# Designs tried in a protein design run: designed miniproteins, single chains, continued (4). Part 51

Each design is a single chain, and the fold is of that chain. pLDDT is the mean over its residues in the fold that is shown.

## One batch from the design tools (miniprotein)

Design m13749
Fold by ESMFold2-Fast:
Structure m13749 (fold): chain A 107 residues (1-107)
Amino acid sequence: APKEATEEIRRAAREVGAIPGVEARAEGDELTITLPDTPVGRASAAAMAEGLGKIPGIEARAEGNTVTIRIAPDAAEKYSDEEIAQGARAAAGGALAGAEAAAEATG
């Protein structure tokens, strides 16, 4: 993945991980977010995966209260480095918004 996309993933991990009750980790092209282990947290994880997975060049999946977001392995074949970086930025913003909403709903 382009360096800019990897930097957006790392920034997202820091910003999302700063939300109380939410954990976030970045590893290369992958962002893993763990929401509160509640019915709302699990529903939010599923909704985030569905929404973020619609972004071009982004793959997202949910397992329970955990969302994994990554740059698609074939993104470099379909998209420019700039488009991949824009997709990563959009996914980072969507992940932050979704995690904030989930945390608020569990209070």
Scores: mean pLDDT 82

Design m13750
Fold by ESMFold2-Fast:
Structure m13750 (fold): chain A 77 residues (1-77)
Amino acid sequence: MSVTEVTLRSVEDARRFAEALVRMMRDAYRTGDPDSHELVITDTPPPDVSPEIAALLDEMVRETTPYEEGLARRRAG
């Protein structure tokens, strides 16, 4: 697995950035590339993350996980 670090000015900026990414991916799904391996995003918090930041990242991943399962079902049938 790969870990990438993005430094933002504030937690609010991080949230808005994540929302923009989700919007872009939703539009890509609509216009249609169901076989794109890299349209499914998940992330794992790095080992040097504070508990509060780890909790935020976990919540973001939780919101994204259902989309991965949906995509897998589409590919199967």
Scores: mean pLDDT 51

Design m13751
Fold by ESMFold2-Fast:
Structure m13751 (fold): chain A 82 residues (1-82)
Amino acid sequence: MEKELEEKLKELEKLGLTEEARFIRKQLEEVKKWAEENPDLVVEGVDLETRETVKLNAKEVVEKAIELAIKQAQKLIEAKKK
């Protein structure tokens, strides 16, 4: 997952979207830092698609942040290639 994100961010940088890639990296670093400072914390949220309450530990929050970053990078790549 992190390797896929790195590959997407490098693709953004090759397309001249260096500031967007930097922003995504910074957001992910902030989430990882939060998780390192709060390793035992469980957060409750609502899945917007299923409308179910989900409980995420710090590791799962980081994994979700990486998934969202990959999706965001992919959308930017697709928009730039049009």
Scores: mean pLDDT 76

Design m13752
Fold by ESMFold2-Fast:
Structure m13752 (fold): chain A 73 residues (1-73)
Amino acid sequence: AGKKIVDGLKKAMEAGDNAGVGAAAHEGARHASEMSEEELKEFVELGKEALKTLTGSARKAVERGVEVAEKLL
């Protein structure tokens, strides 16, 4: 589960797909408790990178995902 979420976030970021980034962040928030520490750390680092350029609803999804993941680290 966590690897698919992290891989999905990476793919969406590489494609410039802001909606896909938001969707992956939402899935990360939902499944954070099921993710490994390594997957959570990678998710947080990717999310922080995405937040440098994201706006709107995708930004809010990533902010929430990072908040949830960081609370588990």
Scores: mean pLDDT 83

Design m13753
Fold by ESMFold2-Fast:
Structure m13753 (fold): chain A 78 residues (1-78)
Amino acid sequence: APAGEGVVEGDASGEGTEVSSDPPLSENGIRGGGAFAGAAGGTRARIVADASGNATITAENPAGEVRMPAGAEGLFEA
């Protein structure tokens, strides 16, 4: 659903930019750590984009965290 501009996934900082989603990313098909598949009831994930263009998805699940490079979100979806 193309609407407009996206968020800053590649910040000019030497660290990373955190972006929080209102709906739990787990519902959108985020899978990592081997337990996110069961967290469909209020799990919140944070997407941190590094200056190198790497996006790290950190979920508040007991599963741990999901780390993947920018544009590699399809790795776990495939």
Scores: mean pLDDT 38

Design m13754
Fold by ESMFold2-Fast:
Structure m13754 (fold): chain A 90 residues (1-90)
Amino acid sequence: SLEEEKKETVEDFKKFLEEAIEEVEKKAKAMNAAGVPKEEIIKQIDEELKLVKDFAETAIKHFEGTKEAKKIEELLKETEEKFKKIKEEV
């Protein structure tokens, strides 16, 4: 059903965002350990965040006016805060 599809979309986005955070943190730590300049690491984090935001915003627009769109919006805000923290810790 459409309601099941909406629920699956939110759960898929949650997993996608959680995996993106974990992979970005992993990459940032690995790049830092390899001696990559902080400015280059930050640039890579910003580029990944831009892709994540674009993808999430597209889904939010498609589900505009629904409860699911609000959940994706909240997950995106949490993701942005976690990316900011990763950038501050490199």
Scores: mean pLDDT 82

Design m13755
Fold by ESMFold2-Fast:
Structure m13755 (fold): chain A 84 residues (1-84)
Amino acid sequence: MDELIEKARELREKGRQALNEGKYDEAVKLYTEALRLYVEALGPYHPEVAEAFRDLAIAYEKAGNTDLAERSRKVAERAEELAK
């Protein structure tokens, strides 16, 4: 699963760059792809998955998708709780 985690981290970093450049829809796409790989490698209840959902929530909020932002934030909170 090393290749999946490495790819996910790379996509997450690209998502942060897109977010900083104001490319919010691109950031959403990159964070969503990173999340798929993280979940595949680590399962849905892992700290890195929770962080990626938090990043996705910020990207959705910046893109004007407030409902999706709230859903992503809620999932991040649950993933953090279950990672304990």
Scores: mean pLDDT 83

Design m13756
Fold by ESMFold2-Fast:
Structure m13756 (fold): chain A 77 residues (1-77)
Amino acid sequence: MLNGLTEEQIAEKLGADSLELVNETKITLIVDGQEKEYYLKLYTALKDGKPVGLVFLIYESKEAKKAVSAFFLPLLD
C-alpha cells in the first residue's frame, strides 16, 4: 500500500533508487457526488539510472507530503 507515504517511502516500497518528477497539476475529482480538488504528481521510477515505471501520486493539496492515493504502472518487457 502506497497511501499515506512520502515520495522517499514510495520509492523504497517499489524498489526504485529514485523518483523523477515529470509533471504536476491540479485535478478535480467527483468524490461521493461532490467536486474536490486534488494535486497530481507524475513521476518516473528509476533503478540503476533506467526507467522501470510510472508513479501517479494524488495529494489533498500541493503542500501535502503524503499521498492519499498512489498508482504504479510498471514498464512491461
Scores: mean pLDDT 76

Design m13757
Fold by ESMFold2-Fast:
Structure m13757 (fold): chain A 83 residues (1-83)
Amino acid sequence: SLSEEARKLLEKAKEYYKQGNYEEAEKYAKKSSEKAEESGDWFTQSESYSMISEVYKKQGNDEKAKEYLKKSVEAMKKAAEKA
């Protein structure tokens, strides 16, 4: 399913992040957020946005880090409303 694909993409993003490969981590986290949105998996979308935020924080882009953290919080609110 798209939701399962989104979670697998997020796990790849986390692995790249642990390796210090922030460009690949961002790429996979963004792909995960898109598939999570398509499937209505707000929880995985929230985690994907959180990963993008952490990548920007590591790159010193505090403005984009805060932007994606806000997106993560909004997705988590939607997840809480549904279940």
Scores: mean pLDDT 87

Design m13758
Fold by ESMFold2-Fast:
Structure m13758 (fold): chain A 64 residues (1-64)
Amino acid sequence: MEEELERLVREGVAAEDAGDIEAATAHFSKAYSLAPTPEGQARLRETLEKVREERARRKKEEEE
């Protein structure tokens, strides 16, 4: 369950980074539909932050 939501968030963040806001919105909308409850929305926000942190960390590791 979390794996699917995290995948959608990752794809959304990647699209956002590419400047494709429509694709990003579509992926986030799918993730949101998988997490319609307040608890699910909190998880989605946590996943968004985690993905952004992970991307920053991966970039650091790739540079080093």
Scores: mean pLDDT 73

Design m13759
Fold by ESMFold2-Fast:
Structure m13759 (fold): chain A 85 residues (1-85)
Amino acid sequence: MDDAVEALAKELLRRVPQLSEEQARALATAAANGVLAGLDPEEIERAMRLAARALGLSDEVAEQVARALTELQPRIAELLREAGV
């Protein structure tokens, strides 16, 4: 689990470099939990926009985060399987 979150956080930082490592890890954890809970892509996208805004990020950065994590959703599922989850 932790390795999957770390890999996802690094991918998110590459796509949204305005994030801190702590913010990227928090968002990666939330996205992974959403996938594990069986949320659909639209529900995850909405949850990620809310999580980003809760972290004090601007609407522009929140939209970049939501877009990046929507694109990474198949990779999140793969990383979780590789981690044995």
Scores: mean pLDDT 79

Design m13760
Fold by ESMFold2-Fast:
Structure m13760 (fold): chain A 93 residues (1-93)
Amino acid sequence: EEDFAEAEAFLNTMGAAMSGDKEKARQTAIEAAKDPRLLDAAVAGLGVAHRMAIKYNDKEGLEAVKAGAEAIIEQRPDNERARSLLEEVEKAL
C-alpha cells in the first residue's frame, strides 16, 4: 500500500521535472510534502530529474527541479535534501 504511494510520488515528481513543467513539478512536490512518507520519494524523484537534466544539458528540466525543490522548502523549511538540491540546481543554472 505505502510502497505504491511512494513509487507514484517518485515517478510523478520525476516525470513532471523531466518534462520541464514547472507548475506540475511544483504541484506534485506540494502534494508529496504533505505526507512525510512521500516526501523522501518526491525528493529522490527530483534528484533523478536533476541528474538527467545535467547529463542532457536540459535547462527547462533544471528550472522544473528548482520549482519542485522550492515548493518542498516552502512546506518543509528544514528538509536538508531539498535545500541541497536547490543549491546544486541554482549553481548549474
Scores: mean pLDDT 83

Design m13761
Fold by ESMFold2-Fast:
Structure m13761 (fold): chain A 83 residues (1-83)
Amino acid sequence: DVILTEELAERLIKALEELKAKSTDPVAIATIDEIIEVIRKGVGKSLEKVLAEAVKIILDSDASDEEKDAILGALNKVVTEYL
């Protein structure tokens, strides 16, 4: 099992904060903030479990499909570049 390190969490949060800065949708912004909190609380836990929780939050949100794809893409890019 890959553990969510502080370094990986920082990279994920940075990517999400950059996406949040470009968004004008308050629902997308709120969804990003919730995911950032999950990642912060997930440090030292299984990366797979933290990402599964983040994906669930994204898919259950009222954000547009385009915003959901952007958030999922940002997470995937960081994880792919790290691993």
Scores: mean pLDDT 87

Design m13762
Fold by ESMFold2-Fast:
Structure m13762 (fold): chain A 65 residues (1-65)
Amino acid sequence: DVLVVVEKRRRLRGTDGRSAIDLLLEAIRDWEREVQRSGKRTETVEGLVLSDDEAELVTRTPVRL
């Protein structure tokens, strides 16, 4: 959970915003699949993802399921 958020942030930190977003989307997809499987989708997002202000800047459209 936490590691997924860190991974998203690391890729976003890349200077290539376009490339970073592409990798970030891949990480989100992998994370979402894992969270869906665990059944703790909303709890993780609410506590971890929202704490990252860059996520709000880069994340386009509703990333929360």
Scores: mean pLDDT 52

Design m13763
Fold by ESMFold2-Fast:
Structure m13763 (fold): chain A 89 residues (1-89)
Amino acid sequence: MLEDLKEDVKLKLEEALKAAKEGDLDTTEKILQATQSMYDVVRDMVDALRRSGVRSPIARELEELTKTVKEAVEQARRALDALRERLEK
């Protein structure tokens, strides 16, 4: 379940990086927005678990997923920024 989401995030990042290389601004922005939304949801879930005081293996997996999604958002953002700079020249 969480491992499947982690793999989905990696695939979305690869798709965003490919779109950026191909000059597809719309696709790159759309994937970044979707990945950012996923990050917000996962972060809220981690915060809810921490407030409940529950210690579980799922909490560790969610923290790893949150880190993976955050890294993907940052990489996609950099690719989008680089694409915008190339299009401005």
Scores: mean pLDDT 77

Design m13764
Fold by ESMFold2-Fast:
Structure m13764 (fold): chain A 89 residues (1-89)
Amino acid sequence: SLREEVEEQLKKAREYLASQDLSEERKELLERLVEAHAEELLRQYELYKEGREPSEEEQRRLELLRRALRLFAEEAPEEEIREVLEELE
């Protein structure tokens, strides 16, 4: 199933991240970001199956995920990344 495939990819991503020379705090934030993206992928797939358009709230969530990823790529302070991730719940 798609969920099983996503869960396997998450496991591989976590193992890869654990092997990187990143601070423990940055590893935790990156794991949260990867998990949030996986959850959103599954939500988008359910919307697609139902033929439903994303709501404004669902579009906002995607924008927050993109913002968090951009901040991480720009090596922004951990506090800024955490604040964006907290808005995702």
Scores: mean pLDDT 78

Design m13765
Fold by ESMFold2-Fast:
Structure m13765 (fold): chain A 87 residues (1-87)
Amino acid sequence: MATVVGVEARTTRQTDERVELEVEVRLRLSPDATREDMERAAIEAARRLAERLGGVLESARVTKIEINPEDPSEAIVTVEAVVRRRW
């Protein structure tokens, strides 16, 4: 299982219809957590962020997964997200 403990986002591109974000999701991992668990948790975090911004997540792509070599219960997943604005 992967649990979201932090989310930080940076806008990479913005238009009237869409916002492109680089989202860094900090995860706490159980000993049995899989790569798929990490990717799923990170994409869900990006989707929740899109909803909070008043938009819809059109696409999300995991670009980077960094497991802390000193504490393998900690990971940072980087997601490139495209959010469509609602009107």
Scores: mean pLDDT 84

Design m13766
Fold by ESMFold2-Fast:
Structure m13766 (fold): chain A 86 residues (1-86)
Amino acid sequence: MEEELKKAIEEIEEAAKRLLARAKSHAEQVAIELLAGIAIDSLKEALRYEEEGKLEKARFAYELAREAAELLEVEEVAEWLRKKLE
């Protein structure tokens, strides 16, 4: 789990970096940074809730991370989260 989390965070950071390099406006840059932050923070909170046995809260946090990852077009992370939510 921790290794999967690390890989997911690295994939999100790399995708955000690529999108930021192509962003044409400050608003696009802010949106990318916010989505990356939501994805990463939600993944960290989901793992914490899962470890505490708070499965419903963990599921909600994973759903937020999935939506943010999909908007960032990080397909590998989004697909992993979709499977985890099954």
Scores: mean pLDDT 83

Design m13767
Fold by ESMFold2-Fast:
Structure m13767 (fold): chain A 100 residues (1-100)
Amino acid sequence: SVKEKVEKVIEILNETIKKLKEKKKTADEKLQEFIDNLILSLENAIKALEKLVKEGKLTEEDLKEFIESIIEELEKAAEQYPEIKEILEETKKKLEEILK
């Protein structure tokens, strides 16, 4: 169901946020600021998905477009900051599995 897929997306994003918070501990100031902004973006994505599920308005196609937008953001971030590339590529692969 769409709800079960959303629950998996939220779990993946929360795991990614946890890994980014750990990486932030050893990052320089510029990378720390970038990680904070990326975490905020992912937290906002989680809140948006929770709201859409609660309102009963989320279709399979809407979820696909939403996941694809997150993947695009992660790809851009990975290109800019090699230090977090492994975390972001792992997240991307997990999100792509939900689109199958």
Scores: mean pLDDT 89

Design m13768
Fold by ESMFold2-Fast:
Parts: sequence; structure tokens; C-alpha cells
Structure m13768 (fold): chain A 55 residues (1-55)
Amino acid sequence: MSAEEKAKEYAAKAQEYQDQAVRTVIETGDVEAAAELIAKSREYGAKAKALGGVI
């Protein structure tokens, strides 16, 4: 898999975790669980950016 394809996959994972965090707050009110999902989203977002070879 190319770095660009992997970056797109990580970006998609980041978005999925962000969407899960929003749903977790709405359905359960568990802001701590949502914060963990946001941390995962940020981690995948950073990996996507690193593989994008920006500089």
C-alpha cells in the first residue's frame, strides 16, 4: 500500500473515531469515554499528516 493510500486510511479512521465520540456523548453522556475516542482520532489524524509528506 502506498503512503498516500495509508494516509487516506488513517484520515478515515480519525473521522470514524470523531463521529463515535459525538455519538457517545449524545447517547450515554460519557464525556470521559468521548475524550478517549477524540484522543484516538487525533492520533490517526497525526499519522495521516505524517504520511502525507508535507515537509
Scores: mean pLDDT 79

Design m13769
Fold by ESMFold2-Fast:
Structure m13769 (fold): chain A 94 residues (1-94)
Amino acid sequence: MIDPAFEERIRRLLEEAIRLAERAIELARRGGDPEEVRRLLLEAEIKVGMALIVLGVSKVAFGGEPSQEIEELLARAEELIREAKRLLRDLLAR
């Protein structure tokens, strides 16, 4: 049995990561402060890392799989972080 509290925690962490990555993308597209973009990106990566730890613990402890919603949120967070990294690199090259 998967603990619903672990799935709720993973969902919240991934939603926070998505918001941080979206803010980083918006700031980078506006030619904002590269240090603030980097800070938002680092916070997003930390949230994804925390979600992966909780997911790993859940899999070991309960043997269940995450919901499709969690897998889709993880994929979306990783996609946005990749885009933010690309935009930060472009911003630093200007």
Scores: mean pLDDT 83

Design m13770
Fold by ESMFold2-Fast:
Structure m13770 (fold): chain A 89 residues (1-89)
Amino acid sequence: MEDELRKRIAELKAQIKAKYSSSNPVMQQDALAAIDNLVRAGKLEEAVKVGEKILAQDFKEAARIAAKSGSIPAALHVISAELAYERSK
């Protein structure tokens, strides 16, 4: 189960890198940092949900999930990613 969550997180990180690295590298860095902070905190299910919401461009919900998980650093990185995304158009 944990191995499946870690595999899904790796897939989500690869999709974020592919989707955003050329159009918005700042947003891509903050999005990956949010996921990595949740993984380091042992919040693997929340890391999957946040990654899926970032790919869906639902940053408000991603930030809410991160904040509710208790990871303030992850929530701040999601907010930073949203600001970079909004500035890029």
Scores: mean pLDDT 82

Design m13771
Fold by ESMFold2-Fast:
Structure m13771 (fold): chain A 85 residues (1-85)
Amino acid sequence: SAADREKALVEDMMNFWATSIDIHYDRMVSRGVPQSVITQQLNDMMQDFQTRVDSIKSQNPNPDSRQIMDQQMQQIRDQVQQRIS
């Protein structure tokens, strides 16, 4: 269905962003970047991602799609929090 295709596209986008955060984190750790800088960089990435998600949600009137995006975004936030705590 169109809804299933939209869900898959959203999940792929979210997974790509989550993977990008992990790769960036691993690179910074391997290079000995201070934790305060790592925290700032990950928070900046999360802010950019949130802005993009908000833009997509504003163009999508489907409440189910918006709920899925909110749930996936929260999972990525929890992932980032685990890395910086």
Scores: mean pLDDT 82

Design m13772
Fold by ESMFold2-Fast:
Structure m13772 (fold): chain A 57 residues (1-57)
Amino acid sequence: GSVTYEAKGGMTVKDFILKYQPEPPESLRAEVNFQPQPFTHKLTDGDVVTIRKLTDL
């Protein structure tokens, strides 16, 4: 499955995953505004973050 959130600025995708997801980051992929982004990508207010498990792709 996938989960979609509206983000607040100031954190990276990895920081967001570590704060809100129970699974380890290496088992997940992230999209920001429907585009694949690395964990180092910085989020801005209102970004749509979709988290997917690698096994659910």
Scores: mean pLDDT 72

Design m13773
Fold by ESMFold2-Fast:
Structure m13773 (fold): chain A 58 residues (1-58)
Amino acid sequence: SAEEAKAAIQAFKQDLTVFGKKFPQYSNAIITALGELGEYSPAKEAQLTQRVQEILAA
């Protein structure tokens, strides 16, 4: 869901250890989306959230 993807992205930004334990299924999707969009920025958060959901739906 969008809410879960957003929570996973916030965890990824704050603490990679917490992220890895809490959201393992989002790891590859977030890394792939960041690779496509470039570096994380607040302006890209909506695009990142959408792209993570698209990757997981595929």
Scores: mean pLDDT 70

Design m13774
Fold by ESMFold2-Fast:
Structure m13774 (fold): chain A 84 residues (1-84)
Amino acid sequence: AALAAEAAAALLAGDEAKAAELDERFAEELRARLEAGDYAGVAALLEAARPALLAVARSLGLEADAEAGLARQIALARALAAEA
């Protein structure tokens, strides 16, 4: 669950290549869970990644929009998991 945190740290340190590699690995994990219909796992992954994603958004001046967007995505994933 450290991929988003490591990607955020690399991006904030200016290591764009490492940030891109770790971000792609995070995207692959998210995609795998979505393709498997593991919505509870999607919600858990987004919750674990939230502090790191908000740190990156804050550095770009987008923290409030990112926080609202993440909250909506997590709520949707949880709702889909609960309908099973």
Scores: mean pLDDT 76

Design m13775
Fold by ESMFold2-Fast:
Structure m13775 (fold): chain A 66 residues (1-66)
Amino acid sequence: SAALDAQIDEAFAKLDRDGDGTITVEELKAAGLGDQAPAWLARHDRDGDGTIDKEEFRAAVREAAA
């Protein structure tokens, strides 16, 4: 829904400090995950490119909200 997509956009923008459209391990560490950030990213990084993109983030949020 549009409302859920807007909430996802806001949450992603807060995590994506550089505005490059991905969430990096450094941004996760800065958000308080610390040493757990690499493991968390690897668990959610479907493409294995070392980042979480907005589509992967949106899918995870929708799955958790269902």
Scores: mean pLDDT 70

Design m13776
Fold by ESMFold2-Fast:
Structure m13776 (fold): chain A 86 residues (1-86)
Amino acid sequence: DIAKQAKELVDYLISNGLIEEAIEVLEGAAKFITDPKEKGEILKLLGKLYEKLGKFEKASEAYEQAARAYEEAGDLAKAAEAAKLA
């Protein structure tokens, strides 16, 4: 499971202060994840990491993409939450 492996690696990278590397892993994973719910989760995490680096425009873009993915998954509550963060 690409999403599970990406999250595990990202948790390790974040715990060691490697935020830029964590972002690269999530950007790569998002391209291969086809399940809308998993894609929404990865994109929302990507948005949070962009915020940590002060990249607010990229964070907003990632949150908008997460909202779209959650809409595709039928998770309207998570879609609304992600849209508010954008």
Scores: mean pLDDT 83

Design m13777
Fold by ESMFold2-Fast:
Structure m13777 (fold): chain A 83 residues (1-83)
Amino acid sequence: MKEVLDQLDAAEAAATNPAELSAVFEGRLALSKMAQSTSPEEAQAVADKAIAELDEMAANGEISEATRDRAKALLQAGTAAIV
C-alpha cells in the first residue's frame, strides 16, 4: 500500500495539467474507499467504478492511455493489498 501511495504522490508532483491531477485525485479517493471497505466485493466495486471513470477520461482525450494504464495498475495493486 505505501508503495502505491508513493507512486500517486510522484504522479501528482509530475502532473502538468488539471486532467492528470484529476486522475491522481480519483486514484487517491478510490484507494481510501477501498481501505474502508468491509468486504472484497465492496473494494472491487470501488475499484471497478474508478477504472471506468479513468477509461472514460482516456476515451475523451483528457488523459493519455499510459496515464490510464498506470492508474488502473495502481488501483488493482491496492485491491490486492486489501485482505
Scores: mean pLDDT 71

Design m13778
Fold by ESMFold2-Fast:
Structure m13778 (fold): chain A 71 residues (1-71)
Amino acid sequence: SEREELARRLVERLRAAETKEERQDVIWEYLKEVATTEAPEEVLEKLKEKIYSLSEEELEEIIAALERELA
């Protein structure tokens, strides 16, 4: 499915990213791509703030969780 394909690309980009900021950017770009037509602007702004507040540890947990879901 398109959703699974986008999620696979997300994991690949996150694995390739070398910095916390690059991983945050990758997640935000993914969410824009999947949520643009569904989420109101206020929700998108809150999601952006949440993503750019994620620690390196939290980002590692997200990547691990995504890998489990795709396996």
Scores: mean pLDDT 77

Design m13779
Fold by ESMFold2-Fast:
Parts: C-alpha cells; structure tokens; sequence
Structure m13779 (fold): chain A 110 residues (1-110)
C-alpha cells in the first residue's frame, strides 16, 4: 500500500541518518547495524522505485563509511561503488559523485 511504502521509506531514511550519526561518533558497529537495517526495510520495496533507490544509495554509503571506519577498505570501496550506481539510477548526480569520491579514498587506503 501507499501508506506502507511511505512508512518503510521514512523508517529507512531515519535509520540511515542514525547510521551517519553513529559513524560520526566513532561507533562503527552501530553504524553498520543501522545501515543494514535500513537496507533490509528497503528490500520490501520494488528494486526500481526511484525514492527507494535514493534511500538505498544513502544507506549503502553509510555502510561503506562504517567499514571504512573499521579499516575494512576493500569492503568500504565495494559498498561506495554500489551506492554510486544506485544514486545514478535514482538521478542523484551529487550523491553519486560523493560516493565515487568515497570509493577512491577507500581504494587509496589499500
């Protein structure tokens, strides 16, 4: 339903936001768990839903940052590249460019 879609998107956005906050606080384990939960909720929506694509890109970028914080640069680069692809599909060129820069930094740390 439209109400269920709106609820899932709102909850996933809040979880992704909390993941970025946890990352900023150095709580990488919490950031990872929150970003994974956001992606789990988004998996209940169609893969080509434009708003879900954008929120997936944000959550994938948060997941990449959590792995980066833990020193898992190869995993971080992988998730940043996935975030960039989802952002491009969503038409969010700014988020895509940001995720690509994150991926380049992660690869440079290898």
Amino acid sequence: SAAERARLLAEARELAKQAFIAYGQGDYEKALALAEEALRLLSRLPADDPEALRVRAVALRALGLAYYGQGDYEEAARYFEEAAREAERAGDAVLAAQARRNAERARAAL
Scores: mean pLDDT 90

Design m13780
Fold by ESMFold2-Fast:
Structure m13780 (fold): chain A 68 residues (1-68)
Amino acid sequence: MWTEEEIEKFKEKVKEYLLSKGVPEEEAEKLAEEIVEHFIKHYSHSENPEETLLLLTENAYKKYKLEN
């Protein structure tokens, strides 16, 4: 369903969000990859893919802040 190019754009968007919140670049890259992989596997049929991806990103960031 998603092209490799679209997946890369999702990763870039998620990484930019995390960086804007102060997550270090290395952590932001790892989290973005994990979040997008999870999104593609479980939410590729989502009616609102951009909203779903943002929600997953926000939840991952909240968890990161609680642990760090």
Scores: mean pLDDT 80

Design m13781
Fold by ESMFold2-Fast:
Structure m13781 (fold): chain A 93 residues (1-93)
Amino acid sequence: MKLSFEELKEKLISLSEEARKVYQALLDTGGQPVTVEQLAEAVGLSVETARKAIDELVKAGLVRKLPDGRYASASDVKMATPPELAAVVRPAP
């Protein structure tokens, strides 16, 4: 889905710098599903920091968590429907 520059700019302004870096790395994959570890290595962040950044991106509707645990660009908010994941029902330690 093609976003206007204005819409993309508004979403990016709401994100942390770390989230923007992770988002850019994800776009560089051409929309292919990637792991948190791959994104962390691509942007030079720790896996822990990359997980936090990805959480911000998922909340912003820019990234979607896939059933296999990888992440992919949502391209627009229509793809970022409310998550109904088993992991959300009962968070494990």
Scores: mean pLDDT 66

Design m13782
Fold by ESMFold2-Fast:
Structure m13782 (fold): chain A 109 residues (1-109)
Amino acid sequence: SYEEAIKILREALEKAEKAENVEEAKKIVLEALKKALELVADDPLVRAVLEAALEVIEVAKTKEEVLEAARLALEALEIAAADPDSRETILKLIALTLRALALLLDLEL
């Protein structure tokens, strides 16, 4: 259910924005993303975006990096929920995956 995954990530983003440190923000968003992955397991493109977001969050050093990855994952879910089978939706999800991968490069040591 995309609507349930969207709700979980929106609530997690609000909590993570108020988190006092990066470790707490990571915990909140990682738990939400893992739940979202369970809910959208049958959608390989959305799954790929959420898995990329998980990788970014695991290596993130700042709260803003965590929040940006979570925002990209939420956008992908909202796009998929609107029209999951359209060509435009598929291309948008691929673009979001590439953006998530670019964020990973910014976190490279």
Scores: mean pLDDT 78

Design m13783
Fold by ESMFold2-Fast:
Structure m13783 (fold): chain A 65 residues (1-65)
Amino acid sequence: GAEERRIALEHADSILELVQQLYGLTREELRALSDEELLEIARQISRLTGLPAELVYEAIKRALA
């Protein structure tokens, strides 16, 4: 919902940091991944955070922009 989207976007940098810590990837390496690969990462982070995978994906893309 709108609340989960707001939380994900406000915490975009923290979500990206969590991804980097879990996968050992740099920002440059994450930018080089396909949308399908990023969505797979977002699905795993979704399971850890309880946020919808689509919103985690949006947060990662925002932090990498």
Scores: mean pLDDT 83

